Designed miniproteins, single chains, continued (3). Designs and how they scored, part 69

Each design is a single chain, and the fold is of that chain. pLDDT is the mean over its residues in the fold that is shown.

## One batch from the design tools (miniprotein)

Design m10372
Fold by ESMFold2-Fast:
Structure m10372 (fold): chain A 86 residues (1-86)
Amino acid sequence: LLQQGYQLTSRGLTLFRGSTATDAEKIGEALALLLEGSALTAESQGDLEAAEILRRAAEKVREYGKQGNAVEAEKVARDALLQAGE
């Protein structure tokens, strides 16, 4: 579980940094993968509340990305990570 969470988080960061396109949809997807990886890590540590916060934020981040709003997507991701204690 911890190893799986780490792999998803690493994949999300790699997708974000490795992408040559800076469009909002790709940013939203990269941030959502990061949040999902963090949620798996929290769940593996028994923090189900943090995992739920992060998963809910991942859904919102994808939605804002699809709407072309990278600024709001990034804000939602940051706020969720702070609330989860990460």
Scores: mean pLDDT 73

Design m10373
Fold by ESMFold2-Fast:
Structure m10373 (fold): chain A 68 residues (1-68)
Amino acid sequence: DLEDTLEQAREAIAAGDKERIEALIEKLKQYLSEDPDNVEALRLLSQGYAALGKTEEATEYALKAAAL
């Protein structure tokens, strides 16, 4: 369920749980492959990558979300 995955991603990012963030990034990318314009998934991917210190990926997803 996309909505459940989005909520779990918000919780993991807020908690700074890097292991959960990594798993949820992979799930969000799977949903994004079916709906590339899902702005909430793009924003959460940006925030998740930023929390992992992956600044380049965080910037890529932030720019995609901003373009929508």
Scores: mean pLDDT 84

Design m10374
Fold by ESMFold2-Fast:
Structure m10374 (fold): chain A 69 residues (1-69)
Amino acid sequence: MTEEERRRIGRLIGLYTTIDPSLEAFGEYRKKVEEGKTIEELEEDLKARIDMVPPEYQEELKAVFDELL
C-alpha cells in the first residue's frame, strides 16, 4: 500500500464516518472486494452515500474505485 493510496482511503473513511460512523466504510468495502465481492454489489450502496457529499469529493471517490478494479 502506497502513501498516496493510504491518504485516499483515510479521506474516504473520514467522509463516510462523518455521514455514518457505523460504516468505517472504505476499509470494509476494500475488504469485501478482497473476499471476492463484486464492485457492482457495493456500487449501488456507495452511490447513495456519494450523492450526499460535495461534487469535488464525488469525483475523488470514483477515482479510488477505478483503482480497486
Scores: mean pLDDT 55

Design m10375
Fold by ESMFold2-Fast:
Structure m10375 (fold): chain A 88 residues (1-88)
Amino acid sequence: TVARLVGLKLRMIGLLIDVELAIENEEVEKQKEKLEEAKKEIEEIIEEMRKLTEEDEEMQKFVEKFEEKVKKKLEEFEEKIKKKEEEL
């Protein structure tokens, strides 16, 4: 379970890096596509993490804190893309 949680966390970090690279290097339309794809996959990953931790209160707290951080990062990406779109 712990090993699988670490794997899911690393996968999620990879998705966040992909979005950040797209924001720096790609056109706004591509940035939006990457963000929406990442949002969908991250939601699925978080749901899997919640299911894996249903019987472990300590791991549930870990998942909740990580979900909070990820949601804030996704909001930051959305704001950056909106600002770039306004400048076009």
Scores: mean pLDDT 82

Design m10376
Fold by ESMFold2-Fast:
Structure m10376 (fold): chain A 79 residues (1-79)
Amino acid sequence: DEAERVRRETEERARELVERALALGVDPQKAEALAQGIVDLTESFLAAGDVTGARLAAEHYYREELELLEREAKERAER
């Protein structure tokens, strides 16, 4: 089932975002908010029957938030 695959991939991405955020010194509450955000976004598209939109939205969210976490961590390390 494609929807089941999207959910599994989103769970993996959510876990990766939490682990990366915590490793970079982000507050646990903010890390959990990132994980909840990608899950909620994906489920909203799936509830509307848009499996392709769910996958693309999850991929975009993951990429943007991961890049932001890395950039902010680098800026903190340079100061």
Scores: mean pLDDT 84

Design m10377
Fold by ESMFold2-Fast:
Structure m10377 (fold): chain A 79 residues (1-79)
Amino acid sequence: MITLTPEEQARIDRLVEEIVKKLEEKGLLPPQATVEEVRNAIRTYVAYRFAGDEAGYESIKQALTPEQQKILDEIIEKE
């Protein structure tokens, strides 16, 4: 079932687009992954953090490099 409000989902989508843009500008997008795959991984990570599900996002960390995680955390902390 939907655990996020439409406003929360819109906020997550905006954060995902900002993160993807910064990763692209820094050349940190995985060359073997589509932009949509990267968006989905980032969206899932942000959703797990908002839910406080530490176990849930641990597997998603493996889809992101440490540098990508640093950029993600920086953007989330600025919110």
Scores: mean pLDDT 68

Design m10378
Fold by ESMFold2-Fast:
Structure m10378 (fold): chain A 88 residues (1-88)
Amino acid sequence: MPVPQEVIDEIRAEAAANTEPAAQKLLDAMLDALLTSKSKEEAIEYLLKQGVPESVAKAFATGESTPEAVAELIRLLGSRERLDAILA
């Protein structure tokens, strides 16, 4: 995927610092999608297989956020600051 290295580094740092099991699993799945997926479509499919909601998977893979994706991702991560770091 054509994702900036700075975004990958931020996700890695957040995953390493996060002690919440559910949030860490989500961040690990997102990082794996970025590193292993060859396209946005492949990343979306991978995240859906990991149980990530479609709105969140699409927003993450495309960089386009919807109100539904933002609300769901804040719920899963427990923090608006984590969402802003991932979407930057």
Scores: mean pLDDT 63

Design m10379
Fold by ESMFold2-Fast:
Structure m10379 (fold): chain A 57 residues (1-57)
Amino acid sequence: MDKEEYAERGEKVGRNGALERGRQRGRTVTDEELAAYAEKGKAAGEKNWELEKKEKE
């Protein structure tokens, strides 16, 4: 799997996680907050790809 696939998965998880947590806490999640969580998720996904690449070699 490519680094881009891991980044996309992380981005989606981060964004969806922020929305779900906002819903559970009864507050509106802002677009700015969604973007921040998506970016963090993307970075985490890229790090996971780097770790898996090292283990599979």
Scores: mean pLDDT 75

Design m10380
Fold by ESMFold2-Fast:
Order: structure tokens, then C-alpha cells, then sequence
Structure m10380 (fold): chain A 80 residues (1-80)
């Protein structure tokens, strides 16, 4: 189910951001964007919210690299 793929990919993206895993983050985002057209609006909103929270948390921690990845993720969701 596309909603499950989006939620799983969102969790993988957030874990990759936390780990500083650039390749894992981009792979997770590619998977997220591919599943997004078939996902519900609520599931899309949850993915956006999760990345937004990740961005704010990273900025508050002074982790600009993690914040930039979260921003990249949000920009990709906005373009999809």
C-alpha cells in the first residue's frame, strides 16, 4: 500500500538524517517521492510534518548539515 511505503520511506529518511547518511537519505527520498502520487493526502501531510519537525530539531541542535537534508526533503515533496 502506497501509504505504508511513504511512512516507511519517511522513517528511513529521518533515520538517515540523524545518522548523517547522505546516500541512505537520498535513497529513502527517491522511494518516498515514487510512492507519493498513490498516497492519501493525510499520509502526504504526515511526511511533510515529520520532515518539518526534523528540520526545526536539527536547527535547534545547531546541526546545519541535518537541517539542510531535511530542507532538501521538503523541497522534493513540494515539487512532487
Amino acid sequence: MADEEVLEATQRALKAIDAGDLDGFREAMDRLVAALPEASEITRAVAILALSVGYVASKNQGNDEAAELAREGLDRLAAA
Scores: mean pLDDT 84

Design m10381
Fold by ESMFold2-Fast:
Structure m10381 (fold): chain A 85 residues (1-85)
Amino acid sequence: TDEISELASKLPLEEVEKIQSEIFEFVNEEAEKLGLTDREELQKILEESLLVALKKALTEPIEEAIKAGKEKAEELLKELKEKKE
């Protein structure tokens, strides 16, 4: 989204790449554990988790930002799992 691009432009490229790779890998691993395969729903979870991480990275260390993004991803993945049951 435009908001993701705007937030990313305010951070060093290396930090943005680290956040993106860490969140992407986490969502893929956690989705596999939960048996979630809907790519469109997983993409939305990725985007929301990235927004949380990028916003946090403006005021917090990158490790804390990544942690916040992963926590948001875990929450959204669990909600998606419950909704499909």
Scores: mean pLDDT 82

Design m10382
Fold by ESMFold2-Fast:
Structure m10382 (fold): chain A 64 residues (1-64)
Amino acid sequence: EAEEAYRTAIELAEKSVQYEREGKKDLAASYFAAAGIQVAAASMFDPELAEKAREYLKEAIEKA
């Protein structure tokens, strides 16, 4: 379950990058936010993913 949420987060992040390249900034932002939520959810079920989730979200905020 945690692994599934993490995989979904990666897919959403990849879709966000695709939409940004297409100039659809609103869709890109929405998919990126959804990816962050899925990473956070995965870390709640797997403590070993907690550090990775925090690092991912921190990098996302820094690039915003």
Scores: mean pLDDT 70

Design m10383
Fold by ESMFold2-Fast:
Structure m10383 (fold): chain A 81 residues (1-81)
Amino acid sequence: SPEEEARRHLEGARELVEKAKKAVENGDISTASAYVSAAYLELIAARFLQPELTPEQRAMIEEIRKEVDEISKKIDELKKK
């Protein structure tokens, strides 16, 4: 179902965010940037499959988006050093 597919994409985005965090911890900014980009694509896929999202799904997307934004800021800080 579209809801199950959207859920899988949201789970994938969360896994990619965790991989990006580990890459940042290891100082691998290029790998971290790749995982952040992949996480954004998973969020886009989830919205595309489920355009009329439930409030719970919208909250989850917003949480993942905030985590992705935080990691992106850390990557940018590392690039400036």
Scores: mean pLDDT 81

Design m10384
Fold by ESMFold2-Fast:
Structure m10384 (fold): chain A 68 residues (1-68)
Amino acid sequence: SGADKVRAGLERAVAEGDATAAGAAAYEAVKNQLPQPRELLERARRVAEEAGDRGSAAAVEKALETVG
């Protein structure tokens, strides 16, 4: 499903340190209203921040707003 695909994408992006993949997965999570675990999103944000990828970091922060 879309939720499983987004989660797998975030987990892979974090494991590989891939900021672009992290941002893309976070964007899909927001667009399709698929809330992801906060801890996973915080790890993804860190990957984007360490890469200096402002766009991907912003996408992950937007996804973090969707979780309680």
Scores: mean pLDDT 86

Design m10385
Fold by ESMFold2-Fast:
Structure m10385 (fold): chain A 101 residues (1-101)
Amino acid sequence: ASPELVALARELAAFLASLIGKPMDEAVKAAIDYLKKVLPGAKITVKREREGDYEVVTITAEKGDLKVTVNLVFRDGKLVAASVIVEKNGERVGAAVSAEP
């Protein structure tokens, strides 16, 4: 992957790590606000899905050929894991952070 995509994935993963343990509404808002800051003018879409004890919020930011997908995993209303996938021109870079084993 290009150095720029790797750098973006690392920056986003580091930011998401700072959100671990935060309540769902706070974590989702912070993630959206951060994506708007690093990708001004991006089209943001949000999907929520519940699976037993977990809720997964998928945030997609699209700007030109760049697509960023953030998955936030919540348990008991708190962020326990997150992943980011950065895609551009057929290249894909991913990173993940977790508080659970």
Scores: mean pLDDT 86

Design m10386
Fold by ESMFold2-Fast:
Structure m10386 (fold): chain A 80 residues (1-80)
Amino acid sequence: SALEEAEKEAEELRKEIDEAVKKSTDIEKQLQILVQKIVIGSTLHLARVAEKNGKLETAQALIDALRQDIKDTREFLKKL
């Protein structure tokens, strides 16, 4: 499902974030990255709740937003 694919992409990004945090000594960069980790996790949770309650259009919108946030976060990690 689209949700299952988005969940896998989010998990891969979480590993990338954890690796970037370990390599950085800059606390401000670490905090910025960790905020994105929380946002992505929260959006994924809301998408699951929407799908479970049959709100398929809402779930799809959340999945689309999640995928965009993953792309934006990966680009941000490359620029740090």
Scores: mean pLDDT 83

Design m10387
Fold by ESMFold2-Fast:
Structure m10387 (fold): chain A 77 residues (1-77)
Amino acid sequence: MINAIANEIVNLAQEAGYEPSPELSRLYAERIVDVCGPVNIEDLKKIKSEDFKNLIYYINEENCDGLKELLQKSKLR
């Protein structure tokens, strides 16, 4: 699971025009799981590149409600 989440963060970062750090992407994946528990990979895949900064912001704040809202918003689109 963590490796799958890290890979989606890498993909999203590349789509957003950033050069992904594998180490940082893994840390973000671990933080998502620690804060929110298990997340649906398909919901992560639907996050748009324009929302990448918001995703990182919520991860850094350990804001589970913000992360869940972002994932739910992606699922509806």
Scores: mean pLDDT 76

Design m10388
Fold by ESMFold2-Fast:
Structure m10388 (fold): chain A 106 residues (1-106)
Amino acid sequence: MTVTRVIHVESLEELRAELDRAYQEAVELAKKNKKPGDKIIEIRSDDAGEVGRALRALAENPPGKSIVVIAGFDEASGQAFVMVFKTNEKGEFVEVLDFHLVTLRD
């Protein structure tokens, strides 16, 4: 999977601000790429495990053709990510539209 952008920040406050900005951009991108019959699914959590469980639930019970916006923040590692991807009618991955990593430089 190709990372579109990597952003380095100096504080957790900046990391949260960049995550919020990237998430808003990702939602707008999903709306622009929405076609008739597509669902937009938004997943955001400050617990990477919760995000992982939500992704697994979507994979096991796919909602059909969708654009998924997913964002995770792990304070312990100082990392955050935002990804936008498309699924087909079977819930199978088709393509990544955008992938951003935000990392605390320390």
Scores: mean pLDDT 76

Design m10389
Fold by ESMFold2-Fast:
Structure m10389 (fold): chain A 95 residues (1-95)
Amino acid sequence: MSPLEQFSQLIRDKSMSTTPVGRRTANYMTKLYNLMLQAIEQGLSPEQIIQIVDEERQRLKEEIRNDSSLTEEQKKEMEEELDYALGLLHQYIES
C-alpha cells in the first residue's frame, strides 16, 4: 500500500472511532491532507508543501496542548498519531 493509501486508511479508521480523541484526530488528519492537496494544486515545490503541512501540524499541536478538557495522556496520543500521519504525507510528497 502506498503512503497516501495508508494515510487515507488511517483517516477512515480514526473517523469511525468510538472515542472523541480518535474522531478529533481524524478531523485534524483530514485538514492536513486537504492543505497538502491545495498546495499541490497551486504548483508548490515538495519543500514548500512539507513546510506548509509542518506549520499546520505545529498549530494543531498547540490547539491540543491548550485544550484544558483533554488529559495529558489524550494530548500525547493525539500528538503521536499526528506525527505518524505526517510522516506518511512526507513520504508521499518526497516520492
Scores: mean pLDDT 83

Design m10390
Fold by ESMFold2-Fast:
Structure m10390 (fold): chain A 75 residues (1-75)
Amino acid sequence: MMEKIKEIELELNDYSEEEKEKILSVDADPVTGNRVGLVVLPSGHVVDSGTAELAKKYTPDVDPVEEGVMFPKKK
């Protein structure tokens, strides 16, 4: 399982490091560890960090400028 996530992470590397950091950050604070990492997509869909990294949708038809990851925890 870790290998799959790692491979997807490599794909995200093609994007801006900022976007990748947002997806990884959604995994919640490493200090907390209580949260499983929640990603609120612009579509309003909530997904965990594990699934977020598996989001290959960012590749085909996604607007990198308008696309954003929301954090319902901090804000």
Scores: mean pLDDT 44

Design m10391
Fold by ESMFold2-Fast:
Structure m10391 (fold): chain A 63 residues (1-63)
Amino acid sequence: SHMAEARRQLAAEISRLLQKISERVDPETFQQLSDQASLMLSQGRYQDALDLLKQVLKKLEQE
């Protein structure tokens, strides 16, 4: 279904952002962000997880 395809694309983008963030932060901070994203995904909040990770990466790129 189109919804399942969109969900797979969002999950792939979330994984990509987590990979980029993992290269920029300490393991403890990464674990906290990964746990928060996983919680959002378990709640079906794919877009919220994506938006959170985009904001984190943007802040890291500005510093």
Scores: mean pLDDT 82

Design m10392
Fold by ESMFold2-Fast:
Structure m10392 (fold): chain A 66 residues (1-66)
Amino acid sequence: SDEAELIRLLRSVPGVGDLLFAQMMDAFLARYPTLAALRAASVAGLTRIPGVGPELARRILAAARA
């Protein structure tokens, strides 16, 4: 499922610990429910998610595009 793919991706990114993941997951999935939506995202868009700063946003996008 898209949710399982996104969860696996987010947990692979350095800086996304279990607590941050638990806190942001609902907001993340609501805004970027698929890998395609995530790959089309911007750093500015990702920083609107609680707990996601610009550096973490760049790492998430890099992982999604790999």
Scores: mean pLDDT 77

Design m10393
Fold by ESMFold2-Fast:
Structure m10393 (fold): chain A 71 residues (1-71)
Amino acid sequence: SSEKEKLRRQYTSLVPALEIRAMAGEPVSEDELREAEEVTRRYASTLDPKEAEELIKQTEESLRRVRALGE
């Protein structure tokens, strides 16, 4: 659906960008991390249960790494 594609684009433009910035030593705010969690939840709601579970696990791991790199 168009909603699924819109949320997929929001997810793919936001989460990888936060990882790249964190790996480059750039600051990532808590508000940006919360937005990533919200976008992930909304996108996951459009997926099949197995795909949603895997996406959530992978994203939680990515955001934990971003937080760990921050300090």
Scores: mean pLDDT 84

Design m10394
Fold by ESMFold2-Fast:
Structure m10394 (fold): chain A 89 residues (1-89)
Amino acid sequence: SVDELIARIRSLDVGRAMIEALGRVSEAMRQLAKIDRSDRDTIQAIVDDVLRLLDEVRALAEAAGDALSVRLADTAIDTVEEFKARLEE
């Protein structure tokens, strides 16, 4: 579950947390590329799950003073949000 993955991410170092979160983003993007664009509830659920993971990694990076990882997380968040917006057009 996303909650179990979030708990795991909170116990990892920033680099490992980022790899795990980006892996889930990649999987979500693959699912969204094949989804019916009219299924907005499913799109929202997938997007919400990966955004929660990215928010946790961003918080971990910020707490660690890892400015590069904060920027990577911000870029991933923006990319996911833009992809969702394009699917809803």
Scores: mean pLDDT 83

Design m10395
Fold by ESMFold2-Fast:
Structure m10395 (fold): chain A 99 residues (1-99)
Amino acid sequence: MRERLLEEARRLAEEALRIAKEALKEVGETSSDPKDAARATAAVLLAVAAVISAELGDLRSAADDIDGAADLLKSLGRDKQADELRRIAERVRRLAEEA
């Protein structure tokens, strides 16, 4: 039971990292502001932290890190990607409550 929940959480965190990396690439193509590049990079680093937290079984920290990445992407006007990350964070948080 716990192993299946951790596997789903890891898959969700990896999907969050994929979305954050895609957003960083798009920001690099559309913005010349180094502050935007820094925020997009911070979102990727939070998504990496979420993957590590999920692998360690800390699903609450994983969900919080994904929410942090969503906040950064929303601040960059990447609303669709931010909304996708928030849905992933909510799912990971529900898995944390079931574990």
Scores: mean pLDDT 87

Design m10396
Fold by ESMFold2-Fast:
Structure m10396 (fold): chain A 62 residues (1-62)
Amino acid sequence: TDAVAGGGAGKAAASGMPAEAAAQLGRKNGWTDKAAEAGGRAGAEGGDYEVGRKAGLQGHLE
């Protein structure tokens, strides 16, 4: 779930979904906004689903 939160946001951002939309989805599914946004940003800056997943997990697990 934690890793998926970041990876899911990364995937959504890669599809063109704004970070704000990912945050709304995160609230509905119980994700933390920061984990979802961190994953989305990592993906946008040159990562893929796995990079977003790791970024989200690190932010949440800290």
Scores: mean pLDDT 54

Design m10397
Fold by ESMFold2-Fast:
Structure m10397 (fold): chain A 59 residues (1-59)
Amino acid sequence: VSSAKNDKEARQLLTDRGEEAVDAGDGETAARLFAQAGDLDPSVTEEQREAAVAAALAG
């Protein structure tokens, strides 16, 4: 089993849950989920993490 492949799936799931949290008005939970999603996928840049957090805070 490839951890890198599992991390991609987990990252996508965390990102989806983060967007759901933004829609619910829970920016704190969304920011945590987006941060964890970025941490699981080493290909995700800091800019992508910042954009996700900014989107959560803007909602």
Scores: mean pLDDT 68

Design m10398
Fold by ESMFold2-Fast:
Structure m10398 (fold): chain A 67 residues (1-67)
Amino acid sequence: NKIRELGVNAYKSAKEGNSEKFKENVEELSKMLSGDKKKAMIMSAYGAAKDAGNEEGKAKALELYNA
């Protein structure tokens, strides 16, 4: 369940304001997923970063969504 672990770590990092760790976890998740599942995961990560006020995390999620 590496995908689940990366997702949990991304949300924790977003809430803690650890933008660098958040970016690392979201990038790894984006490499493991494709299509609609990848987009859904990235949008969930964007929401978590937005709720935490993590502007760098929001920017990274949008970058990955558009790739």
Scores: mean pLDDT 77

Design m10399
Fold by ESMFold2-Fast:
Structure m10399 (fold): chain A 94 residues (1-94)
Amino acid sequence: MSKEEAIKKLEEELSKAKGNKEGLVAYLALQAPTAEVAAAVVEYYIKNGGDIKSLALSLKKLSDAFGEFAERRIEEILAQLPEDYRKKLLEYLE
């Protein structure tokens, strides 16, 4: 899956979502084939007015559910995000 394909899938899923958009974004980021694609999905959501705090809480819930795998993916996403988005997510991720 390319970055473009992942973003298109995110847009389609968000348009159908009746709630818990942040949970959907977090889940799609963990399912992404690479950390680079995952970071692109997260950046796109934040850039388009997504709630950073709710996204961070959804990522925490997935980390609690899936352990080290989710923790590693979140660290990789944070490393690839623009500094402003990374700092804001870290405020809520502890």
Scores: mean pLDDT 80

Design m10400
Fold by ESMFold2-Fast:
Structure m10400 (fold): chain A 85 residues (1-85)
Amino acid sequence: MEELIQAAYEKAQEAAAELSKETGAKVSVELVRVEENTFTFRLTVQVGDKTIELLIEVERVGGNEMVVRGLEAALQAIKDAIAEK
């Protein structure tokens, strides 16, 4: 279980780093829910003086393979927030 949490956290941090690189925003990751094969992370994104919160899921798909769900929607939400200022 702890190894799976670590693997999911690494995937979430990779996603946050990608979002930060593509948008220039500061992105922080927090684990908010653990289920057998699904790990839900809250992303706290700082865009200028605004802070937005987004959720992504890291899902285990066979063996040790992890996939990130919601990354495209999170990227779009951050871009939209930046465009508003």
Scores: mean pLDDT 80

Design m10401
Fold by ESMFold2-Fast:
Structure m10401 (fold): chain A 73 residues (1-73)
Amino acid sequence: MAERERLIEELQRVAGLSREEAQALIDKYGLPYVRAMITDIRDFGTPLEEVKKRLEKVPAMADGGRAGARALA
């Protein structure tokens, strides 16, 4: 039902993660980042470990979304 469920299913299929592991990733990185992980794995064939390492170097991007939401509201 929720977008979260779709991402959990994809992570299980692509990376062989358990449901709990997939949910933990979503909680840690958020839905948009996990979507990016799945896209990178599917489109580029990048291993999950590489994608995780890459995301750890993108801390400032998440904060930008709040500014956009406030400007619209």
Scores: mean pLDDT 66

Design m10402
Fold by ESMFold2-Fast:
Structure m10402 (fold): chain A 90 residues (1-90)
Amino acid sequence: SSAKEALQQYLDGKISVLDLARRLRDDPSLKGVHVPPIHLENYERGLISEEELTKLVIDSLNGYIKANKLDFTGDPNNLKELVQFLLDNL
């Protein structure tokens, strides 16, 4: 799926957190692994920082893990650990 490709590209340092958030938004195969469109718009307008966008991506990934009852034992505040876990379990 394009979401798996985006997760891998993020781990490889090939795309930014913004590009990751956009790619997750646009992939319907991962229902619930999406940053709400309003937050991407707010970032693009300069209303939120990259740190806040990163937190919103982290919150979205944790929401997916919880909704799908997945057993994540890593640091729930570490985006790279969440991305690696989802690649291994998607």
Scores: mean pLDDT 82

Design m10403
Fold by ESMFold2-Fast:
Structure m10403 (fold): chain A 100 residues (1-100)
Amino acid sequence: MLSDEALALGGAVGDAAVESYRLARERAAEGTPEQGEAILRAWAEMADAAARGVAAGASGDEVLARAEEVGRRAGEEAGPEVRRFMEEAVAILRRALAAA
């Protein structure tokens, strides 16, 4: 059975994933199809890294650090629009974790 803290962390990560997905779809609609695909792929990689962290028993700080690392790399590889989106997505996760 998961601890109350682990359940709260999982819920916060899930809420942040849904909120950042809505933002990813909005940003993807604003640019080229290639830019939109890059934003959605970056979101999926960040969401996967955060979920795997929770499943592995990582702390909220460790989950956030994993998401920040994925976001930094995605921004470096795909350019300023993906970087800007990932900064916003990480901020959503940070706020959700602080509220948990």
Scores: mean pLDDT 84

Design m10404
Fold by ESMFold2-Fast:
Structure m10404 (fold): chain A 84 residues (1-84)
Amino acid sequence: MTPEQRILAAALLRALRWLLARLDEVAAALGLSPEEAAAVRAALEARIAELEARLAAAPPLSPEQEAEAERLAAEMVAQTEAAL
């Protein structure tokens, strides 16, 4: 992975972990059935596991790259909250 891809993957991982932790609230806001919510949970868990594996196989991010990933994750979270 390029450095930019690693930063984006780390940001996405943070955002997906946030979404998974709040999935019941998000599912309720979107009017999802229990079955639809379960399918979304399974998809999120699978994607989180894939991103964790990819990042674990890659060189670690510098503190500056970690800060950029946190900033991007915060933007993704804010956009998601605004869409709900």
Scores: mean pLDDT 85

Design m10405
Fold by ESMFold2-Fast:
Structure m10405 (fold): chain A 84 residues (1-84)
Amino acid sequence: SMEEIVREIAEILGITPEQARNLTIEQLKDRAVQAAREGDTERAAKLVVLIVKIKMLEKGLDPNSPEVRDFYEELLAELREADA
């Protein structure tokens, strides 16, 4: 559920659930990129998984759909460019 995802984001980022609810997908991507730049690969990976879950819920998509795979690949490419 979105409520469970919001709670997990709040725990990962050390913020309140209300603050986590107010973050956009782009802001969550920025947080994942920041974690990767700081060498916190575990935090970056957890945020990527949660961003993908949000996208699936928004579009009503199955985890095995090509759209989810393409979105995940694009997100990983953005993180790799941040490390370069």
Scores: mean pLDDT 78

Design m10406
Fold by ESMFold2-Fast:
Parts: sequence; structure tokens; C-alpha cells
Structure m10406 (fold): chain A 71 residues (1-71)
Amino acid sequence: MVLPAVGEGTASGLPATFRGNLDTDTGTATGVLEVDGAGAPGSLPVTGLDIAAGRFTASGGPDVRLEGTLV
């Protein structure tokens, strides 16, 4: 299932923001991930994805942590 989402968190200890789609079937986030103000479109594998009450938390390996809202 693909869910549009916006979020923020950290990547490699730097501030990160995310805008895109969460695919709960494949465990991927696809969109724009900005790290310390520098962003590029792409896909990020998600190892831990929890969705509750219109909100999400996600982990992309050891260095990426995101949380936010479903749009």
C-alpha cells in the first residue's frame, strides 16, 4: 500500500526532512529526502515502519530516523 507522507528526523546525525510516498508492501520511502538542506529525489529502504493515527515512524538502516504525518 502506497501512502503519501511528510516527515522529519535525522540522517547520519544531520537534520533531515522527507516528502514523498511510503510503500508498506516493499518497505520503501520514495520522494525527496533533504539532509542538512541538500535534497535529491530517490528511494530509501525502510527497516522499521510503524503507522498509527495518521502518523508514521520509519528507520532507514542505522543512520536514518524519520517521523511525520500521512497526507
Scores: mean pLDDT 75

Design m10407
Fold by ESMFold2-Fast:
Structure m10407 (fold): chain A 66 residues (1-66)
Amino acid sequence: SEEERKKLMEEIEKLLEQIRATTDPAEVSRLAKKALELVDKAGFSEEEKQRIIEEIDRAGVRAVTT
């Protein structure tokens, strides 16, 4: 369980890096959706989910905001 959470968090962090590196809004949206699915799958607390969602939103908004 703890090991699974760690692996899911590592996957989420990889997706965040990809989002930050991407300037294509469609790719940003797809990567963000994937990261959110992993957050739901991992069984994070509400506080942890909120923090991760904040990071996803921050990365995505910088790439997509126009």
Scores: mean pLDDT 73

